# Designed miniproteins, single chains, continued (4): the designs that were tried, part 45

Each design is a single chain, and the fold is of that chain. pLDDT is the mean over its residues in the fold that is shown.

## One batch from the design tools (miniprotein)

Design m13541
Fold by ESMFold2-Fast:
Structure m13541 (fold): chain A 85 residues (1-85)
Amino acid sequence: MEEALKDEDPGLRAMAAFFAGLAGDYETVEKALKDPDPSVRVAAVLGAALSGDTENAKKILEEALKDPDPEVRRVAEEALQRLGI
């Protein structure tokens, strides 16, 4: 998973970030949230929100609320609202 985050293709990195989030691999998700491409960061947020681990997902989503990209922040806000926390 971490090796896929170093791929030159942002689409492959976004897919890796999404599945890492979905699997509850929060170490990889934290790295994906620092990716220069906002699409990778959005994928990490969505994967974490869908993981079923609401406590760890909340921490990741609160981190994403501080993202410089307004779309990443919007996705994090919507995900937090959907989790009911």
Scores: mean pLDDT 79

Design m13542
Fold by ESMFold2-Fast:
Structure m13542 (fold): chain A 74 residues (1-74)
Amino acid sequence: ASATVVGADGSTAVIEEGMTGAEAAAKIVAATGLSEAQARGLLEGLGLAPDDPLTAADAAALAAGANVASRALA
């Protein structure tokens, strides 16, 4: 399963099941303009380690959190 993150400028990233937390965080930073520290904060808030593979539910939750944070930047 996959979930889409949308940046304030309309940039998008797809967060997929099986990605590591670190890979997903890097994609969020690239798409949204969130800092690396803010993206790591989203992982930590969900109890996700940067080296663990995301489940479908984890990917969806992380993308939802990133979309909320991205809208706050706009």
Scores: mean pLDDT 80

Design m13543
Fold by ESMFold2-Fast:
Structure m13543 (fold): chain A 90 residues (1-90)
Amino acid sequence: MEEEIEEARKRAEEDVKRLEEARKKGEEAFLKKIAEIEEEMKKLKEEGMSDEALKLYTAIVQKYLIELAREEGLDLGENAEKMLEIAEKL
């Protein structure tokens, strides 16, 4: 359990950094990165990541996306909304 929780935290932090880097490259790159992370999240769930690890991962990524959408007024369109929905259901 300990290792899963730490891995989930590190993964979420890495995914947030990946989103930040993609955002600096432009809107198209950011949207592609959201899609990549969405697929990775689905895979993590299918691989049987623990409920605690998934909740931690979801909380970190969801908080980042909510803050980004609200603070920066980014029009992330349907992709951001879907990403938030997936994160909430993890």
Scores: mean pLDDT 69

Design m13544
Fold by ESMFold2-Fast:
Structure m13544 (fold): chain A 74 residues (1-74)
Amino acid sequence: MKVAYVPVTVPASLVPAGGQARLIARDAAGNSVGGGAADAAGNGTVTIFDPKPGTYTVVATGAGGTATTPVEVK
């Protein structure tokens, strides 16, 4: 099974000091294909399972709300 580790930056306002935001990677059809966590600075890594090359959508959820960011996998 192929696995990709993709760095992601999310708004730091989602994450309280000392906390984390949850990351969910979605494919073009909106299916959840991976996940991870982002730190209080907004930096994180998403693990994507069986990745196809292309653009994925990462949904970040934390105490400050929800944000969406695109990521590319080769």
Scores: mean pLDDT 77

Design m13545
Fold by ESMFold2-Fast:
Structure m13545 (fold): chain A 99 residues (1-99)
Amino acid sequence: DYAKEARRALEAGDILGAVEASVKALQKMIEENRVDKEALEATQRAADAAYEKGLPHAREARMSIGAALVAYDGGNKEAALQALRDAVEHLEKTVEELK
C-alpha cells in the first residue's frame, strides 16, 4: 500500500521516500482508472512537506493534487484523473530536486 508507505516515510522525516511512494500511488490510480481519496490525501501531505522545503515543482504538484481532490469531490472523475497525471509529472521533478 503506497499510501501507508508515504505516511511512514513522512513520520520518519524521509521526504524523498514519501514523494517516491506518492508517485507510485498516483500512477496506480491512473492505471486502475480509480481515485483513492485516502491515498490522494497522503500524497498531498507529502507534496506539502516538499513545498515547505522550498522546492518549486512541489508547489505545482500541490496545486494539481488539490485540483484532483476538488474534481473528485465534485463527481468529475475524468478531471480528477487528468489532474493526477499532471501531479505525477510535478512529483517526479520533485524527486529529482530531492536527490
Scores: mean pLDDT 86

Design m13546
Fold by ESMFold2-Fast:
Structure m13546 (fold): chain A 80 residues (1-80)
Amino acid sequence: SKEEIYEELKKRLEEILKKVEDALKNDSREKALEVMKKALQEIQKLGQEIVEAGYENDPEIQKELEEFEKKLKELGEKFK
């Protein structure tokens, strides 16, 4: 259960990051901003799912989320 949640989290975070990176490289600024907006909404939903599953304080899950947030923030700075 926890291992399945961790692997699914990792996969979803990687897919979100790739979509944002691809949009920044290949799409207009307006389209890239829409992709970023959808990515942020998906992350919020994922966070709620983690809380509902009772893993909000799990160190490994927290580390993945912190690393992902850092990468997403770095990508967001490229919009400027």
Scores: mean pLDDT 77

Design m13547
Fold by ESMFold2-Fast:
Structure m13547 (fold): chain A 65 residues (1-65)
Amino acid sequence: SSATFDTAAAIEAIGLTPKLEVKVETKDGKTILKIYAKNEEEKKHAQEVAEKLKKTLGVETEVVM
């Protein structure tokens, strides 16, 4: 399976809801997850999710407002 499929399973496992927009991008052959936040509370939550995804899948994450 690709990192994208494994990432989707991990997102579901940690309870990330559609309330946070997640985009998958590839940079230099590596998968990067961009998590979009609308405000400071969402940014803090998105950063927590990003850290869990990094630890679980070893993928790069980026939080965007």
Scores: mean pLDDT 68

Design m13548
Fold by ESMFold2-Fast:
Structure m13548 (fold): chain A 120 residues (1-120)
Amino acid sequence: RLEEIREEADRAVSLARKTAETGPKYAKELADHISRAAELAKDDEEGRQIVVDALTEALEILAPHPDIAEQVVKYIAEKLKTDEEYEIAKEALRRFQERHPEVGARALKVFEETYKKKKA
């Protein structure tokens, strides 16, 4: 299970690097891998930390491309199934906002609004 979480997380970071180079073509696939990692990690503290670190790194890679970062977090919010998964992704977004206040605040707002509308 931890190996599966790490594989999904590593793939997401790899896709973030590719997305930064090529544009939004891989944004949805990146979001799929993060969402799967969060689903696997929701009941595991070590797994949760792996996902938080990976999503934070992926967002750092995408910080120069705020529109793409916003698209990625919107796709993640749409794919999350439980509040536990939401809290994992939200923690990563809060860490990202601390390091990148402007782009991070925008991404966090889009993420929270998308998840709220999905659950309404």
Scores: mean pLDDT 86

Design m13549
Fold by ESMFold2-Fast:
Structure m13549 (fold): chain A 85 residues (1-85)
Amino acid sequence: NKEKAELLGEAARLAGEGRAEEARELVEKATGANVEGFSADAIHAAAGAAYSALLEGAPKEALESAKKYGEGEGGEAAIRALEGL
C-alpha cells in the first residue's frame, strides 16, 4: 500500500507537469488499470484520487464519490484507477 501511494503521488505530480506518458506508466504500475490514451489532466485527477484514497484508507468511498461526482475523461480515469486498488 505505501509503495502504491508513492507511485500514485509521483504520477499526480508528473501529470500536473504535463508529463502524461510517464504518469500513465506509474498509474498502471500502481493499480493495474489501463489508462492509455487519457490526457495529462485526466491522469492527474485519477492519480490524485487514488493517492488520497490510499492515504485515508478509504478506496471504496473514493470509488463511490468518483462514480457519483466524476465527470468526463477525468472521472472515467479516476474510476479505473480506484477499481484497480
Scores: mean pLDDT 85

Design m13550
Fold by ESMFold2-Fast:
Structure m13550 (fold): chain A 66 residues (1-66)
Amino acid sequence: MPTEEQIEEIAARVAEETGLSFEKARKVVELYLAGRSLAEIQRETGLSPEDLLAALAVASRLLKEL
């Protein structure tokens, strides 16, 4: 499990690369790590499918670097 600090860093980079707010990016990362489905993450964050997929692509790349 990533640390709180690692989640903050990943969320900040997702926000920078996608243009999403830090709060939305953080919630995507947290829900993804919790194993929530794409539909559940979309419902909880209110993101479009396109924005959600972009955020998940960045998050998964950054998590692979850990």
Scores: mean pLDDT 81

Design m13551
Fold by ESMFold2-Fast:
Structure m13551 (fold): chain A 89 residues (1-89)
Amino acid sequence: SSKIEEVEEATTELLRALARGDLEAVREYAEKIISLIEDEELKKRVEEAADRLLAALEAGDQEAAARAQHELVTLVDEYLEELKKKLKE
């Protein structure tokens, strides 16, 4: 599978895990996404967003979890667009 497909699959599974409240699966798929990122600055930002998401979920902070989920998804979407751009160049 392409790196793009792997990131898309891991993101889909992370969102499914969130819908189920499966924190272990959320952690596993977040770690998989992070492992696929080569850019150190983006990798760190995704790690920080994932850490905030997991901390908010463990604390039952629905507002913080929603913000962290939005940040994480936005960063991953931006990464996917950069990967698609490199594929066309």
Scores: mean pLDDT 86

Design m13552
Fold by ESMFold2-Fast:
Structure m13552 (fold): chain A 87 residues (1-87)
Amino acid sequence: SEMVEAARRTKEEVLELAREAGASEEAIASLEALMERMINAAEAGDVEGVKKAAEEAIEIARKLSSEETARKIEELLRKGVEEIEKL
């Protein structure tokens, strides 16, 4: 599914960025769980579930990351959601 592949790419990009930014193991685990929820929603064809998981991931990034890192994560998630909405 193109929707699932877009969700998986978004997960990979978000987690790579968080690791490169020096995020804690706890922060990475929280983001990974939310990215898995996004993938599960994509597998179900649940676009609103994808959006909700992305919104929760943005909130976690804001709480656990620098302003610059949180902005970059938000940008990646926004792009991923836009790609999924077009499918």
Scores: mean pLDDT 84

Design m13553
Fold by ESMFold2-Fast:
Structure m13553 (fold): chain A 79 residues (1-79)
Amino acid sequence: MNDIASQAGQDTYRRLVALGVPRDVAARTAQKVASALVNNSENIEEIIREAVKDVPAELQEEAFKVAMEIANKARKQLA
């Protein structure tokens, strides 16, 4: 159960670290993405937007885009 959510979390972490997001912030963001997918949260966009607040300002927009892309792909696979 939720291998898709776990994979989405791992993909989020790897891509955020590759963008230069600090590992602690990337890990927390990845965990929030995975948890939102596990709980089938309708407000996942708001959860991700809140999670990226701790990302450096110049990377926030790209981090949000990356996390949303991964979350949307995972949601399609879970449907």
Scores: mean pLDDT 81

Design m13554
Fold by ESMFold2-Fast:
Structure m13554 (fold): chain A 62 residues (1-62)
Amino acid sequence: DELLEQLPEDLRRKVQEILEENKDAPLDELLAAVLEALADESLENQAQAVGVAIQAYVQKQL
């Protein structure tokens, strides 16, 4: 997805895997999973990943 291209490659892979694993989860659980997986990343990287996850989730909930 174009949204994932905004992230560094390593971060993009982690976010993509979490989105696929949590495709049927509510948004709150998806965001918790993203933050847990990126707990050791910078706050900037965490914020970008959360933003991308929200956008991707909203697009799939059409």
Scores: mean pLDDT 76

Design m13555
Fold by ESMFold2-Fast:
Structure m13555 (fold): chain A 64 residues (1-64)
Amino acid sequence: SIEQQIARLQTLIGLYDIAIGSEELLIERMSDNPEMVAALQKAIAELREQQAQLQQEIAALQAQ
């Protein structure tokens, strides 16, 4: 069902939040390494982009 698809997508967004939180903690620990911080910031940006895509899919399903 559409409701089950939305719930699954919401769960995936939550898993990305956990991954982002882990990357943010690693940035804090690697704050003296600007190249590593830049790489981690890029990884977080990519994860946020994936979350935005999932939110867009939820919006499309809700519009049905």
Scores: mean pLDDT 88

Design m13556
Fold by ESMFold2-Fast:
Structure m13556 (fold): chain A 93 residues (1-93)
Amino acid sequence: MAAEIEALRREAEELRRRGRELVQQASETVQRYKDLLKRAEELKKNSAVSKEEYDQALEEAKRLSDQAMDLIQEATATFRRARELEARARALE
């Protein structure tokens, strides 16, 4: 039983580490999204820029927003699995 408890806690720790990595990736993706929104606003004010470039910037920003949400959702699920494994390890003590 001790070896089983240690295995569950090790797996939970690996999932917590993965969850933290996903949160970091989401944070970086949100920053890229904010940078693209700022660029899109600057493009909108510049009469020399084509509507196509502006529309492409908005589409890319939307894609990054969706990607960041997916990463946060995956991180949330990953942390939930880690908590379930830790709870199982505690129940075996």
Scores: mean pLDDT 84

Design m13557
Fold by ESMFold2-Fast:
Structure m13557 (fold): chain A 91 residues (1-91)
Amino acid sequence: DSKIKEMEDTYEYLLEQIDKYEKAHKDTELSKLAKESLKLLLEIVKKLLKEGKYEEAIELYRNTVTEIGDLLQKKDLEGLKKLIEELKKKL
């Protein structure tokens, strides 16, 4: 539906921004982990939206995108790896 499409469009935009970050900084492992985190987040959000948990899906998406951005800004590889493990448990 339209809300899933909005989140997918935002996801594509964020992937493009991470690709630009990777090219500018040559932080390939950091950008790879950030992309993996976003992919897992999108899958969880899609699942929640299909279950009718719209508000929970939006809040999780916003909070997790903010966390990914913060970890990327800090170049925190271990933090991104931990986030990926936490997200995998929610699938």
Scores: mean pLDDT 78

Design m13558
Fold by ESMFold2-Fast:
Structure m13558 (fold): chain A 85 residues (1-85)
Amino acid sequence: MEEIVLEGKNPVIFALKIYEKLKADPEVKDVKLEVHDKNTATISFTYKGEKVTVTLTEENGVLTVRIEGSPEAIEYVKKVIEEVS
């Protein structure tokens, strides 16, 4: 598990950017985006056969991105986040 903290990001718009980037990758399968409310979204997918979950939560202008998966999948998601930031 890894957590990344970002400021000034809208959680839904940021989740959509991550979702579109993931969908474009042939190594990524079964991409699902769930918007729970204005401040919380979850993206789930399979990366190289392993299940990955990304949870985005905004509180007081701070966006926390929690990544659950293998170490390789976590590093991949961190790269995606950097590219869409």
Scores: mean pLDDT 84

Design m13559
Fold by ESMFold2-Fast:
Structure m13559 (fold): chain A 88 residues (1-88)
Amino acid sequence: MEDPTLAERLARLTPEDVELLREYAKGFGFDEDEIAAAAYALAHSPKRFSELSEPEKVVFLAIVKRNLDEIKEKYPKEIEAARAWLAA
């Protein structure tokens, strides 16, 4: 069961992870809401984005992109919070 708040999970992402995530996600054609969805998914990962291999980064973003509509439907408040955190 998940005890940490989304804010605590997002705080585990380093500035380097956020920069790399934005760069890769922009390369995939992600908008800011889609980048927020990717950050939300990454905040639940045991590995940081910078710790992923290039194939793992591509697979992660492809999975997020495939599931964007479902993620937006199930976790709209969490995506909004992630978007606000990324904008800060």
Scores: mean pLDDT 75

Design m13560
Fold by ESMFold2-Fast:
Structure m13560 (fold): chain A 94 residues (1-94)
Amino acid sequence: SMSRLQQGQQYLDLGRQYLSQGNYQQSIRYYQQAIDLQGPQFVDAWTLLGGSYFNLGQYQQSIRYSQRALDVDPNNSSARAVLNLSQQFIRQQQ
């Protein structure tokens, strides 16, 4: 039978496919399922959740998930970039 890690990777790949089609809501659902299967150390899924919420203009959620990616991998440049951009957009709306 397929392992939870392999299932998590398959859901991440499905999420990326839907992301490439601009279907951010479906990609978010698949990234969440990837984390549920592979666990909280799945840095790629946290990073892609942060990016997907950024694309939806949901900057508070984008910050939350990008921060979770950085909690796992402090050197993740993609998560740091999305975190910084989300914080800038929130400041500009005040």
Scores: mean pLDDT 89

Design m13561
Fold by ESMFold2-Fast:
Structure m13561 (fold): chain A 73 residues (1-73)
Amino acid sequence: SFKAQVDQAKANLLAGFVTPEDLAILEQAIKDKYLSPQELQEMKDTIDTQHPDDAAMQKLRDAIQKAIQEMKK
């Protein structure tokens, strides 16, 4: 299921290894609002701490930040 793919991709990100496929799954999960505010914050904090200079990770981070801001409306 898509939820299982999202859970795996998130676990891979938090563990410090993520594939381009995982990044695409997480970007879609953000668009589909599959992730809680807590999960979005955990992912953002991981990217900010471990991947500040990675362009693909920064793209995901920006999508997360936008989603968090929209949820706080």
Scores: mean pLDDT 80

Design m13562
Fold by ESMFold2-Fast:
Structure m13562 (fold): chain A 90 residues (1-90)
Amino acid sequence: MEELLERLRAAVAAGDVAGMRALLAELSSPYAPLVRENLEPLQNGEPEALEKQLELEREMREIYERTGALDAEAYERLIKALEEEIAKIK
C-alpha cells in the first residue's frame, strides 16, 4: 500500500495523466472490484488497513477525476461503505 500511495502521489504531483491511466489499468478497476477484494482480508486481520484503504481511495479520487474515470455516485457509495466498515470495528 505505501509503494502504491507513493506512486499515486508522484503521478498526481507531476500531472502525469498517462501514468495515472497506467496505474488504473494495473488495478483492473477503480472502484467496486478493488474494494471487494481488499475489504475481506482487511476486515479479518488488520483494522488499521481499512483506514489505510480509505486514505488510498480518497487520494485515488483526484486520479479518477483527472483521467475521466470518476463516477461520483459510485465513489460516494465506496467511501461510505469503507467508513461504515471502520465504524463496525471501532
Scores: mean pLDDT 65

Design m13563
Fold by ESMFold2-Fast:
Structure m13563 (fold): chain A 88 residues (1-88)
Amino acid sequence: SAEARAALLEALVEYYKAMGLSDEAATVAAERLVAAMPEDTEAVRAVREAVVAFTKAVKDFNNGRISGEELQQAYQAFLDTVERAVNR
């Protein structure tokens, strides 16, 4: 749905900004990824939840709350969730 895609766009902008991109670069990157998503509301929702969870892990790592190994585990879980959502 348009609402699910808009929510994913917002989550991706937040994620890319947490990764150090500018507002403009984050928006462009987010728009490209949303455009690549299938017309599947559950897949879009699953990817959004994964993006939110990984963004939290990035922020926790930057604040010294989790180790680099825990961040790598969060990244692998993120990739696995995205792959399952897109290829289901």
Scores: mean pLDDT 84

Design m13564
Fold by ESMFold2-Fast:
Structure m13564 (fold): chain A 56 residues (1-56)
Amino acid sequence: SLEEYKAQLRKELSTLSEEEIQQAIEHARGIAEAFPDNKELVELARLTEEIAREVL
């Protein structure tokens, strides 16, 4: 499920350093900006940024 995916992503991101999490946020933002018409990439980037911000 989406909730299970988010939980797993949160767990994975929580193993990263604060600097690595900030880099993940920046990369996710860049992907969404570079490929706005790719709905799958945009949604994945959005979820990554959202959960990374929650883990910080």
Scores: mean pLDDT 81

Design m13565
Fold by ESMFold2-Fast:
Order: sequence, then C-alpha cells, then structure tokens
Structure m13565 (fold): chain A 88 residues (1-88)
Amino acid sequence: MDPLKAISEEGKKLLEEGVKIGLSMENGAAGAGAALLAIGSALDGQLAGRRVARTEGEEAGVKAAEEGATKGAKEGLELAKKLAEEAK
C-alpha cells in the first residue's frame, strides 16, 4: 500500500489545513511543530490501518488505513489549532 493512496479526500483537506495553520504562524518553531503534528497524526492513523491488513486482510487494511489517516488528520488539525493558540 502506497502512503498517498491511504488517505481520503476529506483527510487530505484536513491535513492541508493543519499544515497551513503552521505555515501562517509568526513563531517559526511553533509553526513547524503545528505542521508536524498535523502530518504525524495522519501518518500514525495510516500506519495503524496497515497493521490491520496483516491480521484482517488487505481490503480491510486499506479501509482502516483511510479511516485512520482521516481521523489522524482531524486530530492533528485540532492539535495544530491548539498549539497555534498557545503560542501567541
């Protein structure tokens, strides 16, 4: 499974929004942290789904990876927003 294939259209938009928040921050270090949280959360969800593929089969793993990446992207976006507010 290719990492780029294991993210939903919704998850991709959430990830892009989280990274955009980081890039818009005046504090470069905090902005980099916010962007990394968005990316890392999406990747963590995707990796969890890939582990499902080993036990439940490839189709179940792909679905779990897409759902996990979307959930991770959403959680990462919220973490990025929180970090941006705390870094004012």
Scores: mean pLDDT 67

Design m13566
Fold by ESMFold2-Fast:
Structure m13566 (fold): chain A 70 residues (1-70)
Amino acid sequence: SMEEVRRRVEFLADVGRDASPEALKRALLSLSDQFKVPLEEMIRIGEEVARERQDLNLLEAVRMLRKELE
C-alpha cells in the first residue's frame, strides 16, 4: 500500500538522518523497486516527507532523483 511505502520513507528519514543525499537517493530507488512503485510516486512521497520533517538531505535526494527522470 502507499501508506506502507510512506512509512518506509519516514523510517529511512529517521535512520538516515546523517546520510548523504546520494545514499538517500539510492535508498529511495531501492524502495521504488522493492514496492514496485513508479519513480514519480516515490518522488512525490519523498517530497511530502522531507517537507513535513524539514529534512534538507532527503529533499536534496528527491531533487537528484527528479533530475534523473529528465
Scores: mean pLDDT 83

Design m13567
Fold by ESMFold2-Fast:
Structure m13567 (fold): chain A 68 residues (1-68)
Amino acid sequence: MLRKAYRLLLEKYGTDLEKVITKEEFKEILIESGFSRAEAEALLEKYFDKEEMTVKEALEILQQWAKE
């Protein structure tokens, strides 16, 4: 699931790591990758207290989750 989310994020936004995406856009990528809506929401609440993030920040979060 995390590897698929990482790949989807890179395929959709990987040409511009400075691109700003919303929490909702990141949540949809997680759901497309095989996370349940509840799992995606719980992960975002744990790691993000912001409405938006850069693609780079989203990739860093996925790397942190993969190490837990």
Scores: mean pLDDT 75

Design m13568
Fold by ESMFold2-Fast:
Structure m13568 (fold): chain A 58 residues (1-58)
Amino acid sequence: DVDLSLIDNAGEDVYATDVPGGYEGHAPENTELGEDKKTRIPLPGYKLNKEKRAALPV
């Protein structure tokens, strides 16, 4: 059950992957630790707002 929502998330994620470091390397402000504290999850809005990626060099 994957549609536009995933495409948007993928686009945001792929864009970060284009730059080495991505979410983890750039700024923790653009990402947060999950409840399990094992996986990093992009901040709410980061997926839809590229402005959050201002910390990203790209």
Scores: mean pLDDT 43

Design m13569
Fold by ESMFold2-Fast:
Structure m13569 (fold): chain A 102 residues (1-102)
Amino acid sequence: DEALRKAEELAKKYSENGVSEFARRLREALENGDEEALLEAYAGLLLAKALEYALKSGEVTSEMVQLFYEGRIEEAAQLIIENVNDEKAREYAQYALELLRR
């Protein structure tokens, strides 16, 4: 319970910070007309949303949060798809992965 609670707190903190960070990157990419950076930032926002749903379902892990924080979006998304049963978390992770693998 203590380990799970700590993992949930870290996931929430990183998800909130990740949304803010990727929202800033999205805006910067729009201003610069950088379509690749725009897609990467949008994928990051989708992954942050996936982590939010994984946190709500109690299925978030420290590994998922760490990969997201390191900007390893494809690996974090894949880990969520493989390990999370929450439909919305999986859907958002799949959207993030598809954008990066288009």
Scores: mean pLDDT 75

Design m13570
Fold by ESMFold2-Fast:
Structure m13570 (fold): chain A 60 residues (1-60)
Amino acid sequence: SHHTQLVRSITKEMFVLMADLVDSWLQAQRDNTEDARAAAEQAERDFQAQVARLQAQMAQ
């Protein structure tokens, strides 16, 4: 169904976003700077906002 294709597409996009988030945190750990940690926290907030937006669209 169309819904199944949408869920599959969103799931793939979420995996990509999760990989980017992990990369950001690994970079913060390597750099050991407050700025790198702040950037990783911002990436986490952006990820949560994007997930919430996609969930709201699916709930319609």
Scores: mean pLDDT 76

Design m13571
Fold by ESMFold2-Fast:
Structure m13571 (fold): chain A 84 residues (1-84)
Amino acid sequence: SEATEQLKEAARLAEEGARRYKEELASPNPNPTRYTGAALRAIGSAVNAVIIAKRLKELTPEQKEAIKRVAEAAKEAGVNIKEL
C-alpha cells in the first residue's frame, strides 16, 4: 500500500538523519549546525510517520516494523516517538 511505502521512506530518512547526527557528535570537532540539522531531519520523518500511522485503523506487520525503525532512529536523535 501507499501508506506502507511512505512509512518505509520515513524510516529510511529517520535512520539517515540519526546516523548523520551520531557521526557528527562522534567527530573531533562537532558542528552544531550539522548535528542539529541531522536531528531535525530524523524528528521530521518521525512526526510524518506518526501522522501516517494515526490515520490507519490497523497496522500490518510491515507497517509496524517500519514504525519500530522510525522509533529507534528518533530515540538515537534524542526524541521519544511515543510522546509525538
Scores: mean pLDDT 83

Design m13572
Fold by ESMFold2-Fast:
Structure m13572 (fold): chain A 111 residues (1-111)
Amino acid sequence: APKVTVTAPSSVKAGGTLTVTVTNNGSQDATVGVGVYRILPNGGELLVGFGVADVPAGGSATFKFKAPEEPGEYRVVAGAIAGTATPTQYTALALNPLSGDSVDSKTVKVY
């Protein structure tokens, strides 16, 4: 099965570059979707950025996002499915990484 781990900085400057690395520690090649979510005051989350990549077993992919202009708490979520995704599965995984077979997340403060 795929097994993904997210590496992201604990903080980033608004409008800077948010660099996210996803490592596949699993035994299977995977397609990985990454979402960047703003954590709202009511605890809801709003998708503000996304990316997708194919990551082989033992490999990694680096995603570079423009950090949001609005300071606050954000969550980076990576989800993976085994094998190579179809175009439809890429879109689904990018919009909802939590639907992946393996999921990891990090909280990032934008200041």
Scores: mean pLDDT 80

Design m13573
Fold by ESMFold2-Fast:
Structure m13573 (fold): chain A 111 residues (1-111)
Amino acid sequence: MKEELRKKAVVLTTSGGVLASAGDYDAAIDFYDRSIELAKEAEDYLTVGTSLRMRGLVYRKQGKLDEAIQDYEESIKYFEKAVEENPEDEIAKKNLELSKKNLEKVKEEQE
């Protein structure tokens, strides 16, 4: 059951990324929202963190800086959890650093 939820969450994250790249931000956010819910149920912290970070990037592009900050802060927590569960996960480590950099930049824009 959790593995099926994980696979569905990953597909939703990937599809959200495609929509965001096409500029369909509202559809991308919907896909990320659904991915986050399924990934949380699956305890797939890497996918939760990834979808939160990607949704934060979309919010930042829309000028929704408070929402972007919240998503980046939450994504950092989930990536830290993913690294704790698998310290050799280079994807989680790289995304953790990217979320931290995104958070620093968006806080500068909010000033």
Scores: mean pLDDT 88

Design m13574
Fold by ESMFold2-Fast:
Structure m13574 (fold): chain A 85 residues (1-85)
Amino acid sequence: SDAQIQAQAQQVLDAYEKTYTLTPAQKAQLLAEATRALRAGMTVDQIRNAVEVAHSLRVDLSLVFRLALERGAETKEELLDALFS
């Protein structure tokens, strides 16, 4: 349901905020991107891996989510392969 998807997106944001300080704009972007990824069939663990890869490489989060969905990348290694292939 939409309520379950929103709760899972919030769970991703809450986990990330334990490690990083986000601006209101960054929080809104992360929630929107995570919500889209969840609706497209990504798991919470896949989204967390994508967020970590995006942060580590300083690449756009929406790009990493798009590549994860297009390539079926689940692990950090698979996401790196998708980014550089």
Scores: mean pLDDT 79

Design m13575
Fold by ESMFold2-Fast:
Structure m13575 (fold): chain A 72 residues (1-72)
Amino acid sequence: SLREELEAYLKEKYPDVFVSVEVKEEGDRIDVTVTVRPDASLEEKQKIAIDVANYLLEKYPDKEIRVTVKDA
């Protein structure tokens, strides 16, 4: 699933701050919520959001992508 794919990707790239990922797909929209440790920096949260958005836009260029990064 897309959730499992993103979970594996984020665990490999951000093992020290990644907690979980949830994916909601509705028609042409993909909403991703990444939960990170509350001690993650603002720079790390921004980098994660951009990385996930770019990954999904490359794979699904015609879909509306929304990425939210929240604290555990």
Scores: mean pLDDT 84

